# Designed miniproteins, single chains, continued (2): the designs that were tried, part 109

Each design is a single chain, and the fold is of that chain. pLDDT is the mean over its residues in the fold that is shown.

## One batch from the design tools (miniprotein)

Design m7787
Fold by ESMFold2-Fast:
Structure m7787 (fold): chain A 100 residues (1-100)
Amino acid sequence: AAAAEAAADEAAVERLLRLQREGDLEGYLALLSELAGEEFTREKLDEQYAKAKEKFEKAGLSKEDLARAMIEAGVPVDYISEVLGLEREKILELLEEMLK
């Protein structure tokens, strides 16, 4: 039902933000798999990252711009830190700025 879907989406947003802040990649992938009704794997996330990186580089955008886009997409802090080579503290600082 639409009401049950809306309630699930609200709960999922809170869970996603917690997982993102904590850097829980496994929990993030499990939540996305649950919401999509299909397995969302790290390989799929890596492929999406590679495509986003290429687009951002072609547009002349920075690693920080890509980090902000990944934060907006709910990607966990640990994953963003790992793939961009930025300090975890820097990613958390960007997350806090975006949550204003």
Scores: mean pLDDT 76

Design m7788
Fold by ESMFold2-Fast:
Structure m7788 (fold): chain A 129 residues (1-129)
Amino acid sequence: MFELSPEVLVKLIETFLELLESSDKETFSVSDIKSEVEKALSDLSEEDKEKALSLLDFFTEHNNNKLVSKRELARFAVLLLLQLIDLEKKTGKQLISKELAEKVLAKAKELNAISDEEAQYIEDWLANR
């Protein structure tokens, strides 16, 4: 299992959202996503970069064509946000900004990358934060 720091998880979410917001492309190559992740993590340790790239490999292991859709990329952002919420509940520390979490929720709803149950869970967490 990959133990990623909250800082790495936040930077991965920011990177995925930037790709979703700045690009008119329907799909992204795994190599392009990795390149943007490496740039976003440039100020972090080599160990943190390797763990982040390994997580991306895990998320994309079934993408036989090495392409990730906008919906899949938004789904990855949701999964990382849910992990941050779990960590925040365990540590009692605020690990992600309300603004970033709301952007993930909005984009995931737009792309049908989130279930109604997951969306309600995130909304309830934001309301009780």
Scores: mean pLDDT 83

Design m7789
Fold by ESMFold2-Fast:
Structure m7789 (fold): chain A 96 residues (1-96)
Amino acid sequence: LEEVKEAIDKGNFEEAIKLARELLEKSTDPEEYAELGDLMVEGAFKARIVGETDLAKELYRIAAEAYRKASELAPPEKQPVWRQKAIDAEVLAGER
């Protein structure tokens, strides 16, 4: 997570995407997936500000996947919140 945040803060969106995909494959913690989703949303917002529209869309797509994984592993009380965040990210990625 820290490496993903550093990449986003520096505007290295391609590196952030690479690191996020590695975390999606290896993590088993729903809270870690949710934090990854939050970082991807932040990265997508920053990418849009600098005109990197395709990178922003990809970051939102990864955020949606991360939130979906978080929801699948979450206790019942957290599932609706993370599922809604996944849907919101899918809309922003242009997939809904």
Scores: mean pLDDT 79

Design m7790
Fold by ESMFold2-Fast:
Structure m7790 (fold): chain A 88 residues (1-88)
Amino acid sequence: SEKEITLKLARITVLSGEMYFRLRILPHQTPEQQAALLAEMERTAAEFKKLADEILSLTTDEKLKALVKKRLAQVDAIMAEARRLVAA
């Protein structure tokens, strides 16, 4: 339903904001804190992926599908960068 899509879209917007914030603070943490923060980011990315897949299954709107796919690629890029920073 449109309401269900709207609620899921609102949730992935919050999660993407959290991912950007965590990536920004990650270089300023100790190695132990970086490992813990990366684990939290992995869990957040998994929730994001699940919600994004659910939106993609519920909608026939090609513009919305393209937006969600773009956001998935951005989260993948954030996770790749976070893993590089921790693997120093």
Scores: mean pLDDT 88

Design m7791
Fold by ESMFold2-Fast:
Structure m7791 (fold): chain A 89 residues (1-89)
Amino acid sequence: MPSVEELIAEAEKLLEELKELVEEFEKAVKEGDYATAQKILAEISKKLARIQEIVEQLRSLGRDDEADRFLEEVGKLVERAMELKAKLD
């Protein structure tokens, strides 16, 4: 079983990877590279699912403050990704 410290470290790494993917997604959208944009969006979705699992685990372990922090940061990235996705439709 991963420790709380390992879960926090994994979530922080995933958040940094999500930030990079959102920037790559914005570039692909601006360049009209729809195939690359769709692939990046799929990777964003995978990392979002894993962060959601970590948030649930942190809440079950009584680490609500950390869980809330990760949800707030994820929410900002999701909002940005959805704004960019609208330009593809």
Scores: mean pLDDT 84

Design m7792
Fold by ESMFold2-Fast:
Structure m7792 (fold): chain A 86 residues (1-86)
Amino acid sequence: SLSMEEVKALFYVMAQLTNVYLLAKQRGDEESVRLVDEAAKEISKNLYDMEKILEILRELAERLKDNPEMYAELKRAIERLEEVMK
C-alpha cells in the first residue's frame, strides 16, 4: 500500500522525468529522449513497487551522467524517493 507521502514522491519523480524528457527533446538528443521514454514507461508499469522505481531511476541516472543538468534532476528524484522509503 502507498502512503500519501509516497504518492507525492511519485508525482515529483514523474515531474522530474517530464522535465528531462522535454530538455532532451528541445536539444535534439534523440538517445536521451529514448532512454527517458523507456524508463517512464517501465515506471508506469511498476507504480506500486518503490524499490523497482528506484532501480529504474538509478540505472537511467548512470546512463545520463555525462549530461549534468539531466543527471542533477534525476539525482533529486532518487533522493526524494529514498527519503520516503526510510
Scores: mean pLDDT 88

Design m7793
Fold by ESMFold2-Fast:
Structure m7793 (fold): chain A 78 residues (1-78)
Amino acid sequence: ALREQLTAALRAMSDEQRLELLRQTAAFVEPIDPETAKEIEELRKKAEERFRAGDREGGIELAVEALLLAQEALAAHL
């Protein structure tokens, strides 16, 4: 499933790479759906807090949620 594939991909990245991916994703979604882009950015901030606290899996879960929101926004505009 998509969630499992995203989780595996994110686990292969560093914390910095995960956060940069979410930043780029929010920027990409913004001209299409600015409300969803704002939600992705809030999830990015929460993921950064989790990674800083040493909660790697919690941060990855938030990152997966952000990427799934991006997928839904893109699907709605295709």
Scores: mean pLDDT 88

Design m7794
Fold by ESMFold2-Fast:
Structure m7794 (fold): chain A 85 residues (1-85)
Amino acid sequence: AEDLIKEAKKAMEEGKYEEAANLYRQALFVIGGKHPLAKEILINLAKAYLKLKRPDVARWVAEQLEKLGYTEEAEKIKKEADKIA
């Protein structure tokens, strides 16, 4: 999972947002459950979708963060999504 997160971060830095989103989705699938890395993965997955002009998907990811108890992080993502829509 950490190798996938590292590759996804590099893709984000290079502006390869679709590749980054795919790598973050793979990392999330591999870790499962309430793993400590889920917060970092979901936040960066939402950022990738915001860059891809997909506020609908970013809001869905924010809902996953809320379910895990990360309400403040979810709210920030929703506010950024609202600026695109």
Scores: mean pLDDT 80

Design m7795
Fold by ESMFold2-Fast:
Structure m7795 (fold): chain A 77 residues (1-77)
Amino acid sequence: VSDLVREFFAHAGQAEQYYQQSQQYEALNSSLSQQYYQQSQQHLQQGQDVVDRLQQVYDGGQSQSSRQYLDLLQQSM
């Protein structure tokens, strides 16, 4: 479970980093900016998959702390 939480934050962090790089290159190189933006979108998609997996693991009367992690991840996106 902590592995899935770490995986989500890794993808969210990568997505944010690539988005920031996209913004930095917007005025300098539009092609490179677009490439970083696409990488950001891919990591957001992977982060969503991790959220879905967390929901599946902790559904149907599961741990309260697991629901708190899910809520935190939702707020991070």
Scores: mean pLDDT 71

Design m7796
Fold by ESMFold2-Fast:
Structure m7796 (fold): chain A 86 residues (1-86)
Amino acid sequence: MTPEELARLSELSRKAAEGDPAATSELARLLLPAMRELAAGLDLTPLERQMVEVALAAYERIAETGDRAAAVAEAEREIARLLAEA
């Protein structure tokens, strides 16, 4: 990550924290490929893999809609369901 990329991410993070849906969507879109690559390289149990897939789906929703609160709430419900069935 270059200093310029870090500055851009910091600015997007600040705007997203202020409730800008466009900045929230752009930040999620920028981070999603790196998160997918990290997830693919992890040695996970089947349950851990399912939880990671729920998290990635939540980030995809944020990238599409900019609605972090709704995406997080849905992810939390799905993770709780997976853990209850484990």
Scores: mean pLDDT 79

Design m7797
Fold by ESMFold2-Fast:
Structure m7797 (fold): chain A 68 residues (1-68)
Amino acid sequence: AKSEEQIVSSCTAILLNEDPALKTSRLCAADELKKLQKETGSQAVTTAIQTALEKSKDPEVRAALEKL
């Protein structure tokens, strides 16, 4: 099983990637971080979501992260 740190690291890397081929993966990564934040309340997860929200240039990813 992947640790929380591994999930956060992997999802953040995907969310900050601008490759159109990774669009579905970016939306899945946003959903995964939202679920993890709701389950753990971890500051690391919350910080990762905020960083992705501030730096992401994909409007659909930003909209998904803003619904937290």
Scores: mean pLDDT 75

Design m7798
Fold by ESMFold2-Fast:
Structure m7798 (fold): chain A 86 residues (1-86)
Amino acid sequence: DREAALERIEEAAKKAKKPVVAVLSTAGQEEIDKAAEKAQKEGLVGLGGSVVNSKEELDLGLEVVEEYKKRGIVDRVEIYLSEEEL
């Protein structure tokens, strides 16, 4: 469920001592796009595969994830969280 996936991210943020950090592909927009499309076609939930190591990349990655949710590319999102880049 989309709401459940979003709430999982929010709950993880509350447990963390610092703001949320998502684990996303560092290969850029094209890799993130392919990963999102693949997950959607297979009915799987999951986005990204690398830890972002800069605030700029983190913010971009979070915007991309939200954009894909809005566009319906993915309905549910699972993200690994890290304390880095906070």
Scores: mean pLDDT 49

Design m7799
Fold by ESMFold2-Fast:
Structure m7799 (fold): chain A 77 residues (1-77)
Amino acid sequence: SSQRWSSLQAQANSYYGGAQSMVSRYPSSQVFQNARRYAQQAVRFARQPSNFDQAQQQIRIAQQYLSEGIRQYSQSR
């Protein structure tokens, strides 16, 4: 539905912004660089409704990398 797709686009853009912010703070972090890469792909897929499942999958992967990066930097890896 239109509502579900709009929500997905918002999520993709939100994760991309969050990942970009983390990369700016920790530019050498490969974990945050991976989060940004997958979030960027999610944004690209979310431009086409036919790619909904691919966009959702990329969002999940980006979320996992963001969570892992935040955990590492909060807990002193």
Scores: mean pLDDT 84

Design m7800
Fold by ESMFold2-Fast:
Structure m7800 (fold): chain A 85 residues (1-85)
Amino acid sequence: SAEEELLEFLKKNGYYSKLEALDRELQEAAAAKDWARVLEVLEEAKALLKEILAQMTNPKQKAMIQQMLALLEARIEEARANMAA
């Protein structure tokens, strides 16, 4: 499937391990309510997803990464709102 091929690509190119590390950092920062660190990790994840998207040729894989980016943007807005309070 397009999802399985994307996962294989991410693992082969070291993106999967980077995304897992960022997810762990995000969970720790969120639990600590460290919104500045949450924002930093989310911005780093956004940059990585944009790099992945630039390498995609399959339309279904592009759509999947674009959906992930949209969810990430929503989380960035939430983190910024929490920092402003």
Scores: mean pLDDT 87

Design m7801
Fold by ESMFold2-Fast:
Structure m7801 (fold): chain A 70 residues (1-70)
Amino acid sequence: MLPSIRVETDSVLQWAEKVLKLAKKSDKKTSEKLKKEAVKNLRTWAKYAESQGDAASVEALRAKIKKIES
């Protein structure tokens, strides 16, 4: 079990936001691929944060996933 889940969560959220910016500048097909990959990574980290008992991180990751899937 790794410590620093909060630091990792912040890094993942920053990364996902950058990916979304790239998706906006891309063709629909590339945009869809980028969003799908971002969601997969966010789900993985949300599960990890949940296992560490970091409810705040889980909530932030969940909100980002919903925004991407909207």
Scores: mean pLDDT 76

Design m7802
Fold by ESMFold2-Fast:
Structure m7802 (fold): chain A 73 residues (1-73)
Amino acid sequence: SYTEEEIALLEELSKKRKVDPAELAKYPLKVQKAFQRVQDLADGLYNKGLFNEELSIKFARIIELETARQESK
């Protein structure tokens, strides 16, 4: 499960188009892993031809953020 602080950090990171690896490393491990899942999901959506690259990333971020919010309870 995620804490409210971890969800807030994930939400802020999900709004950024690019995240420097050194900057990302300052975040909790759970948030870093969630960002890796966003990348993996976005790549899967793009490779299946469901969305263009930008939309695939945005959709993946929305899914991971909503999952984290639901698990925070």
Scores: mean pLDDT 74

Design m7803
Fold by ESMFold2-Fast:
Structure m7803 (fold): chain A 83 residues (1-83)
Amino acid sequence: SEWEAYQQAIREAAELARAEEARTGHEVFGLPNTPSLAQTTEATVARMVAEAEKKGWRVHVRRVGSVTLLTIEKPSAAELAAA
């Protein structure tokens, strides 16, 4: 069912976000990207990227199957002092 597919996508998003956080050392958000949610997920991604960039933070967006991963890279104190 669509609900079961959605629940599976949520579980996969959580697992992939944890793995990406372990790999990068940065905060990672996992968003489900099912066909019924694609437009909402894209709007959420665009908003999160815009807000992070407005703060001077770098965002890496990666799509993996049914999941969109946003890695938030905050500038170091040295980079903030240099800007």
Scores: mean pLDDT 74

Design m7804
Fold by ESMFold2-Fast:
Structure m7804 (fold): chain A 61 residues (1-61)
Amino acid sequence: AELTGEEVDELRAFMEEVGLDRVIDAIERRDAERMRELIERSKVELSEESREKLIELFGSP
């Protein structure tokens, strides 16, 4: 599925706040717990759809 403009903006803000390197590390390790921790500690308000997309990026379908 394609990301909407709103989802892209939310994900960009999230990555800028927590650091792109930390997000990439969590994805490469397939560390769902770490990604969830980053989302929960983030000050960026993510929609449910944006959160699901982040989980999908490192979760196995």
Scores: mean pLDDT 68

Design m7805
Fold by ESMFold2-Fast:
Structure m7805 (fold): chain A 89 residues (1-89)
Amino acid sequence: PARPLTEEERQKLIEELKKIPQDADPVTRLAKIMELLGRIAGLTDEEVQRLAELAKNGDDPEAAREITRFVLRLLGASDEEIEAFEKEV
């Protein structure tokens, strides 16, 4: 199960995100972001692979919502903040 990232882990994520090619397609970038988040959050290789698979199914609104919730939780967002984000999107 995913947990909120610490401030140190969030800084590592930001640094790694800067290394992702800006010219990559959105689905490829999302998959790379999910792999980085999973590794920084201390997920197993199997859990990281499952997140990457969800990212590839981003055309499914439910899969996209699940990915967004996971990312926001890792960034320290509360359940209320996640629900507010979903209401606006």
Scores: mean pLDDT 66

Design m7806
Fold by ESMFold2-Fast:
Structure m7806 (fold): chain A 97 residues (1-97)
Amino acid sequence: DPEEELKNYSALYTGKVEDRQRISQAFVEKASPEELLEILKKSTRLTPEDVERIIRSIESGMPQEARDSLKKDLEELLKKERSPELERLLKALEKNK
């Protein structure tokens, strides 16, 4: 579960339970395309909240080169695994050029 992984990472990073949601979002905003792809590969299901966090990372100033790399990797994943969440991420990347 990517949300649980992000929460666990946030807890390890700060040790503050009450800040987990805010810090999980901040982690996604700072995560590299490679880190996001690793989370996506390991998840069996993305929640709409996870998708929203990743979209915010894209919107918050992810470089165009990084967006292009992530888009290519998402297109490859989508060929092998059909997911409405992955399709929504791909659309967000296309819309936020």
Scores: mean pLDDT 58

Design m7807
Fold by ESMFold2-Fast:
Structure m7807 (fold): chain A 96 residues (1-96)
Amino acid sequence: AKMSPDEFEAELKLALARMALEVLKLSEEFDEKTFELAVRLAEEAYEYARKAGNRKLEREALETLLEAASVGAEKGEGEAKEKAEEIARRARELLE
């Protein structure tokens, strides 16, 4: 099977999101920019997966988004924490 351009973008964005998430998890202090990057890349991966019709990649992107949001909710403060909680709620609804 040949990978579609949208599927390739989904896999690339998902890999980058997972790398950003790992940096976020390993950092002693919460870096809001790394959090925003992980969220953005996971959201982009989800949209490309949807365009590709790849439900497995959609699920993996949403799971990565939820994990990034969970870290933000646990380690973040103020607005970052509130945004993370909202993102986690949306990701959970989509994972039904």
Scores: mean pLDDT 86

Design m7808
Fold by ESMFold2-Fast:
Structure m7808 (fold): chain A 69 residues (1-69)
Amino acid sequence: EEKEKKIKEAEELIKKAEELEANGKYQDARSEYQKAIKLLSEVYGESDLRVLKTSAKLADVELKIIKSK
């Protein structure tokens, strides 16, 4: 029950982060990816491929923030 809710919330956060990233809102996208990673880690564990994939997307956004300076 709670596990399914966390997964759905994480998927919505990832979708929102991808939309923010597409609009150049990298700081906001970072925040949404961080929230999604926390939820996925609680459900699947930190070493799960779904967590690692989302962490890679977060890293890409963080690089874009650094390069904008």
Scores: mean pLDDT 84

Design m7809
Fold by ESMFold2-Fast:
Structure m7809 (fold): chain A 90 residues (1-90)
Amino acid sequence: DSAVEALKEKLKEAKVDEEIIEALAEFQRKVIEAVKEGKKKTIELEVKKSEKTYFKVKTEIENRHFKGYIEIHQENEEVTLEASWEGELE
């Protein structure tokens, strides 16, 4: 979960809404689980929380390592953010 925590820290520093941070953390955990089960090597997701808030996530897996990137748009706070994170699957 260190990679999920690193993602949360980057999103908090960028002043992203906590509910979005939690949703992204859950998505990242599901991606890790799916890869451990051999279901997917690359997973992409677009999630719309409201008419003014959405985010896109992509996670790429190579062997037991993963790299993620994210784009967030929040019109209420006028935030556009790009972030990346890496981790290793056991």
Scores: mean pLDDT 62

Design m7810
Fold by ESMFold2-Fast:
Structure m7810 (fold): chain A 77 residues (1-77)
Amino acid sequence: IDNPEIRALNEQIAKKLAEGISRTEYLEMTYEHELTRLEVEKQKSKSQAEFDKLDKRIADLNVEGERAIAEARAYEA
């Protein structure tokens, strides 16, 4: 059984590294973009429940991003 997700991820990372972009830089750009998108959605929320869900998702994504970026930096050191 093929693991297409793992293969695609490895190919994407290898491609970005070959282009001179670091794994850390790639992750920083990706998380920054997603956080910006969620902040815009939060501003457009029609209810307190939607606002709270987006706020929690932003907080969770910040924790996830900080960990992923720290792991990438450790890998590159």
Scores: mean pLDDT 73

Design m7811
Fold by ESMFold2-Fast:
Structure m7811 (fold): chain A 59 residues (1-59)
Amino acid sequence: QVQQLLDQYKQAKQQGDQQKAQQLKQQAIELTRQWLRDHGLEHLIPLGVAEIDEQAAEA
């Protein structure tokens, strides 16, 4: 789930592993895009990506 990936992102960022953190963030974005497409909510993809970026910035 997206939330699990964001939790792992926060842990990686705390450990100073910027490469792993960026990979986890990208996976969360991709998972969100796919979920929205699968549910016919493609028009919400920009909003979903912005939400992940905002949560990642708080970490």
Scores: mean pLDDT 77

Design m7812
Fold by ESMFold2-Fast:
Structure m7812 (fold): chain A 99 residues (1-99)
Amino acid sequence: AMAEAEEELEKAAEAIRNNDAEAAEEAIKKAAELAGIPEEYAAYLAIARAVGESREVAERRYEAHLKADKLVKEGKLEEAKPYYEEALKLQGELYQSFL
């Protein structure tokens, strides 16, 4: 499944570089299903691949997202804010590629 997931992440990265939002979203979804990972994590991996960032950078961003969710559940909303701001910046970069 990992080899097939990597192939779909490659397709997602190619679609992102070609400003094809529909193809990117479909490939991200398939990669997530094949790897058994959340779609948000697959999206971070695809974006990092498209812009030439390392897998470690994608993992760091996703870990920040998970930490924000944990902080919100603990009522630490102010501590969660920087992590949500990082996630929103990444989402904005993705949309700028398609708009």
Scores: mean pLDDT 71

Design m7813
Fold by ESMFold2-Fast:
Structure m7813 (fold): chain A 108 residues (1-108)
Amino acid sequence: SQKRADYDQAVTDFTNTFLALSQARGSLSPADVKFIRDVVDTMVKMIADRARGRKVRNPSLTDDQMYDMMVDAIKRMTKDYQDMVVNGKPQGLFTAYVMRAISAVMKK
């Protein structure tokens, strides 16, 4: 579906933004790239789990509305990361999500 494609594109854009801004800080090893991808995948899963929880509480939510909410969350995370790189400061919800994702990946 178009909404699924929009979601997949948002995930790709977030991953590419994370990798590109990280690369600008210094060269990334293959292990660094894998770690970044695992962290992004974990954050995306957390967003999807949150959307699923919202649908359970409100069954009238359509699949399109679910995709729109997930796309918006991913785009906000992309912007928060860009703003963090520019300002050098952690950004609210993004910081909480990335720290939880790092912890989850490190415990694997």
Scores: mean pLDDT 78

Design m7814
Fold by ESMFold2-Fast:
Structure m7814 (fold): chain A 89 residues (1-89)
Amino acid sequence: TSEVLERLDEAVREEVERLLREGREEEALELVLEKARELAEEGDRAAEAYALVIRAVLGDRSAIDEAARLLAEIQKVPEEAWRERILAA
């Protein structure tokens, strides 16, 4: 979470922190994911993967498959190994 937030513009980080303080976790994660995807377009695929892992750990099972796939792509580790790690977190 911290590493992804550090890669965002300060204004975006402030908005994410505000949403988290208000208990709006889903909106905060969507904002982080959108900004991580913008960074991934510039080559920072790790930021997108971390955002999806955070979402999966907070209970969004739909993000598990996409996070595992993206981590497998950038780290050359089998997708199944990443699924097991995300589910264990």
Scores: mean pLDDT 59

Design m7815
Fold by ESMFold2-Fast:
Structure m7815 (fold): chain A 101 residues (1-101)
Amino acid sequence: SLLEEAIKLTEEALKIFEEERKKADPQTASRIDSYIEQIKKNLEELQYFYNHNSQDWARVAEILDEVLSILDDVYPLLNDKNKEKIEEIRRQLEKIRSQVK
């Protein structure tokens, strides 16, 4: 399902943010912590829709737009390997977003 795939990709992005946070200086780590909290909230909401078989695709689309925005904001803070991983996750999430009407 599209929602299951979106959840999996968002979880993968969260793991990358947590990895980068461990290597970051205190100022950068603080910025990444804010994005981690935002991604966790979005992930909890997506998981809620999945568990309740919700068809509120308009709200799912809004959450995916928020996740994509967070990925763009975090991108310049990442090392090259994690940038490549996030770019791929972003492309896959954009494809899912385009299928959500």
Scores: mean pLDDT 87

Design m7816
Fold by ESMFold2-Fast:
Structure m7816 (fold): chain A 60 residues (1-60)
Amino acid sequence: MIVTEEELKELGVDPLSLEPFKLGDEVIELPSGHVFKKKDIEPYLKTEKVDPVDGVEIEP
């Protein structure tokens, strides 16, 4: 998923990096509904299998 101008108004800050989402950012939504920048969440999910916001286990 890529951030568009409309989505930018709904997306606030990446919970992992605490940086604002920007136009053209690739994002991943977890089963919990939390959205993260793809570049930040992909390495995290390789080492951790829980949502960084609520600690819920992420199953494949």
Scores: mean pLDDT 72

Design m7817
Fold by ESMFold2-Fast:
Structure m7817 (fold): chain A 87 residues (1-87)
Amino acid sequence: MDNPLLMAAAQAIRDAGDYILDAKRYLNQGDLERARSYLDQAEEYLERAREYARKLEENGDTETAKSVYTSIDTLQDEIDRLRAKID
């Protein structure tokens, strides 16, 4: 059975990951302004994933929510590392 919240969280995490990869590419090209913009979009998608994780936890799906939060934390650490190279 499809869990719509988990599917939405997983999609938001994938989208955030794609924006992070694009930000890395622009950083390697020296395009700091585009790199920042893509990291900002990645953080917006992580915030969406965080909201879905919260709803999963409120519905009693605590272990699934924990897995989503772990994925969010991993990608947020990568964003923070990349921002440190830009700023």
Scores: mean pLDDT 87

Design m7818
Fold by ESMFold2-Fast:
Structure m7818 (fold): chain A 65 residues (1-65)
Amino acid sequence: SDLEKARQAGVAGNRQEAADYYLKLADKFEAEGKPAQSHAYRAMAAFWLGDDATADEHAAKANAL
């Protein structure tokens, strides 16, 4: 699964690859009408890319839903 691939990339230190898989998950959940999960995965992708401000924004949106 994309989630398992994201986790494996993260454990291996492949930050960009981990972020790419989390973005694929976010896009999937957005298409399924699941905005809370979509925002949660966008927050994860931003954390892996070192964009803390974007990560905090998406995490807040996920928690508000």
Scores: mean pLDDT 87

Design m7819
Fold by ESMFold2-Fast:
Parts: C-alpha cells; sequence; structure tokens
Structure m7819 (fold): chain A 63 residues (1-63)
C-alpha cells in the first residue's frame, strides 16, 4: 500500500503536480457495492487536458 503511494507521488512530481491525497469511496454498479480508492492531486493551470489525462492514466496503472 505505501509502495503504491510512493509511486503515485513520484508520478505527481514528474508532472509537477501537488502531493496526492488518498480518498476511498463506495459506489454501486450492477447491484454490487465496490470500494474505490482514488488519489487527488493539483496540477498547474498551464497544464493541458492531455497532460492531466496522461498523469491520471499513469496513476491508474499503479493503483
Amino acid sequence: EEEKLKKIEEIAEKYGASKPVKQELDYEADGAVTRKTSYVFKLGKEASDEEREALAQEVAAVV
């Protein structure tokens, strides 16, 4: 768990983003409840939507 957070922090630093904040949410899909872990981070206003998406995808690959 801490290992994943470390990788996410490294990805955030690579993109110049703020330190990520871990969030846990429960959601229902097709009658099943799933616990979803998400990481929230802030990117500079000058960052493009493409850069934000790339960062999100890299984070998703390690979560």
Scores: mean pLDDT 70

Design m7820
Fold by ESMFold2-Fast:
Structure m7820 (fold): chain A 84 residues (1-84)
Amino acid sequence: SSSEVERLRSFLEGVRDYVESLKESTVPVDDLLQGIVEKFNPSPEEVALAQSILQDSDVDGDGFVDKDRLIANIDDLIALLTPP
């Protein structure tokens, strides 16, 4: 639904701002997921979305993500969820 898309986009925009605020250029996936859960108190659907984005951004499978790559991936998803 339109309401669900708007909620997911708002969540992604919040996560993007949180990630951009981090001082580290490389961050553990587990720390990012914990920070997202603590800061945003996300729904199960939002948690699943965050987990998917973090896994996709962990391109080396080492449990760490590059901040700039993660932001780029979040921006791509926000663009896909933006209505015409």
Scores: mean pLDDT 83

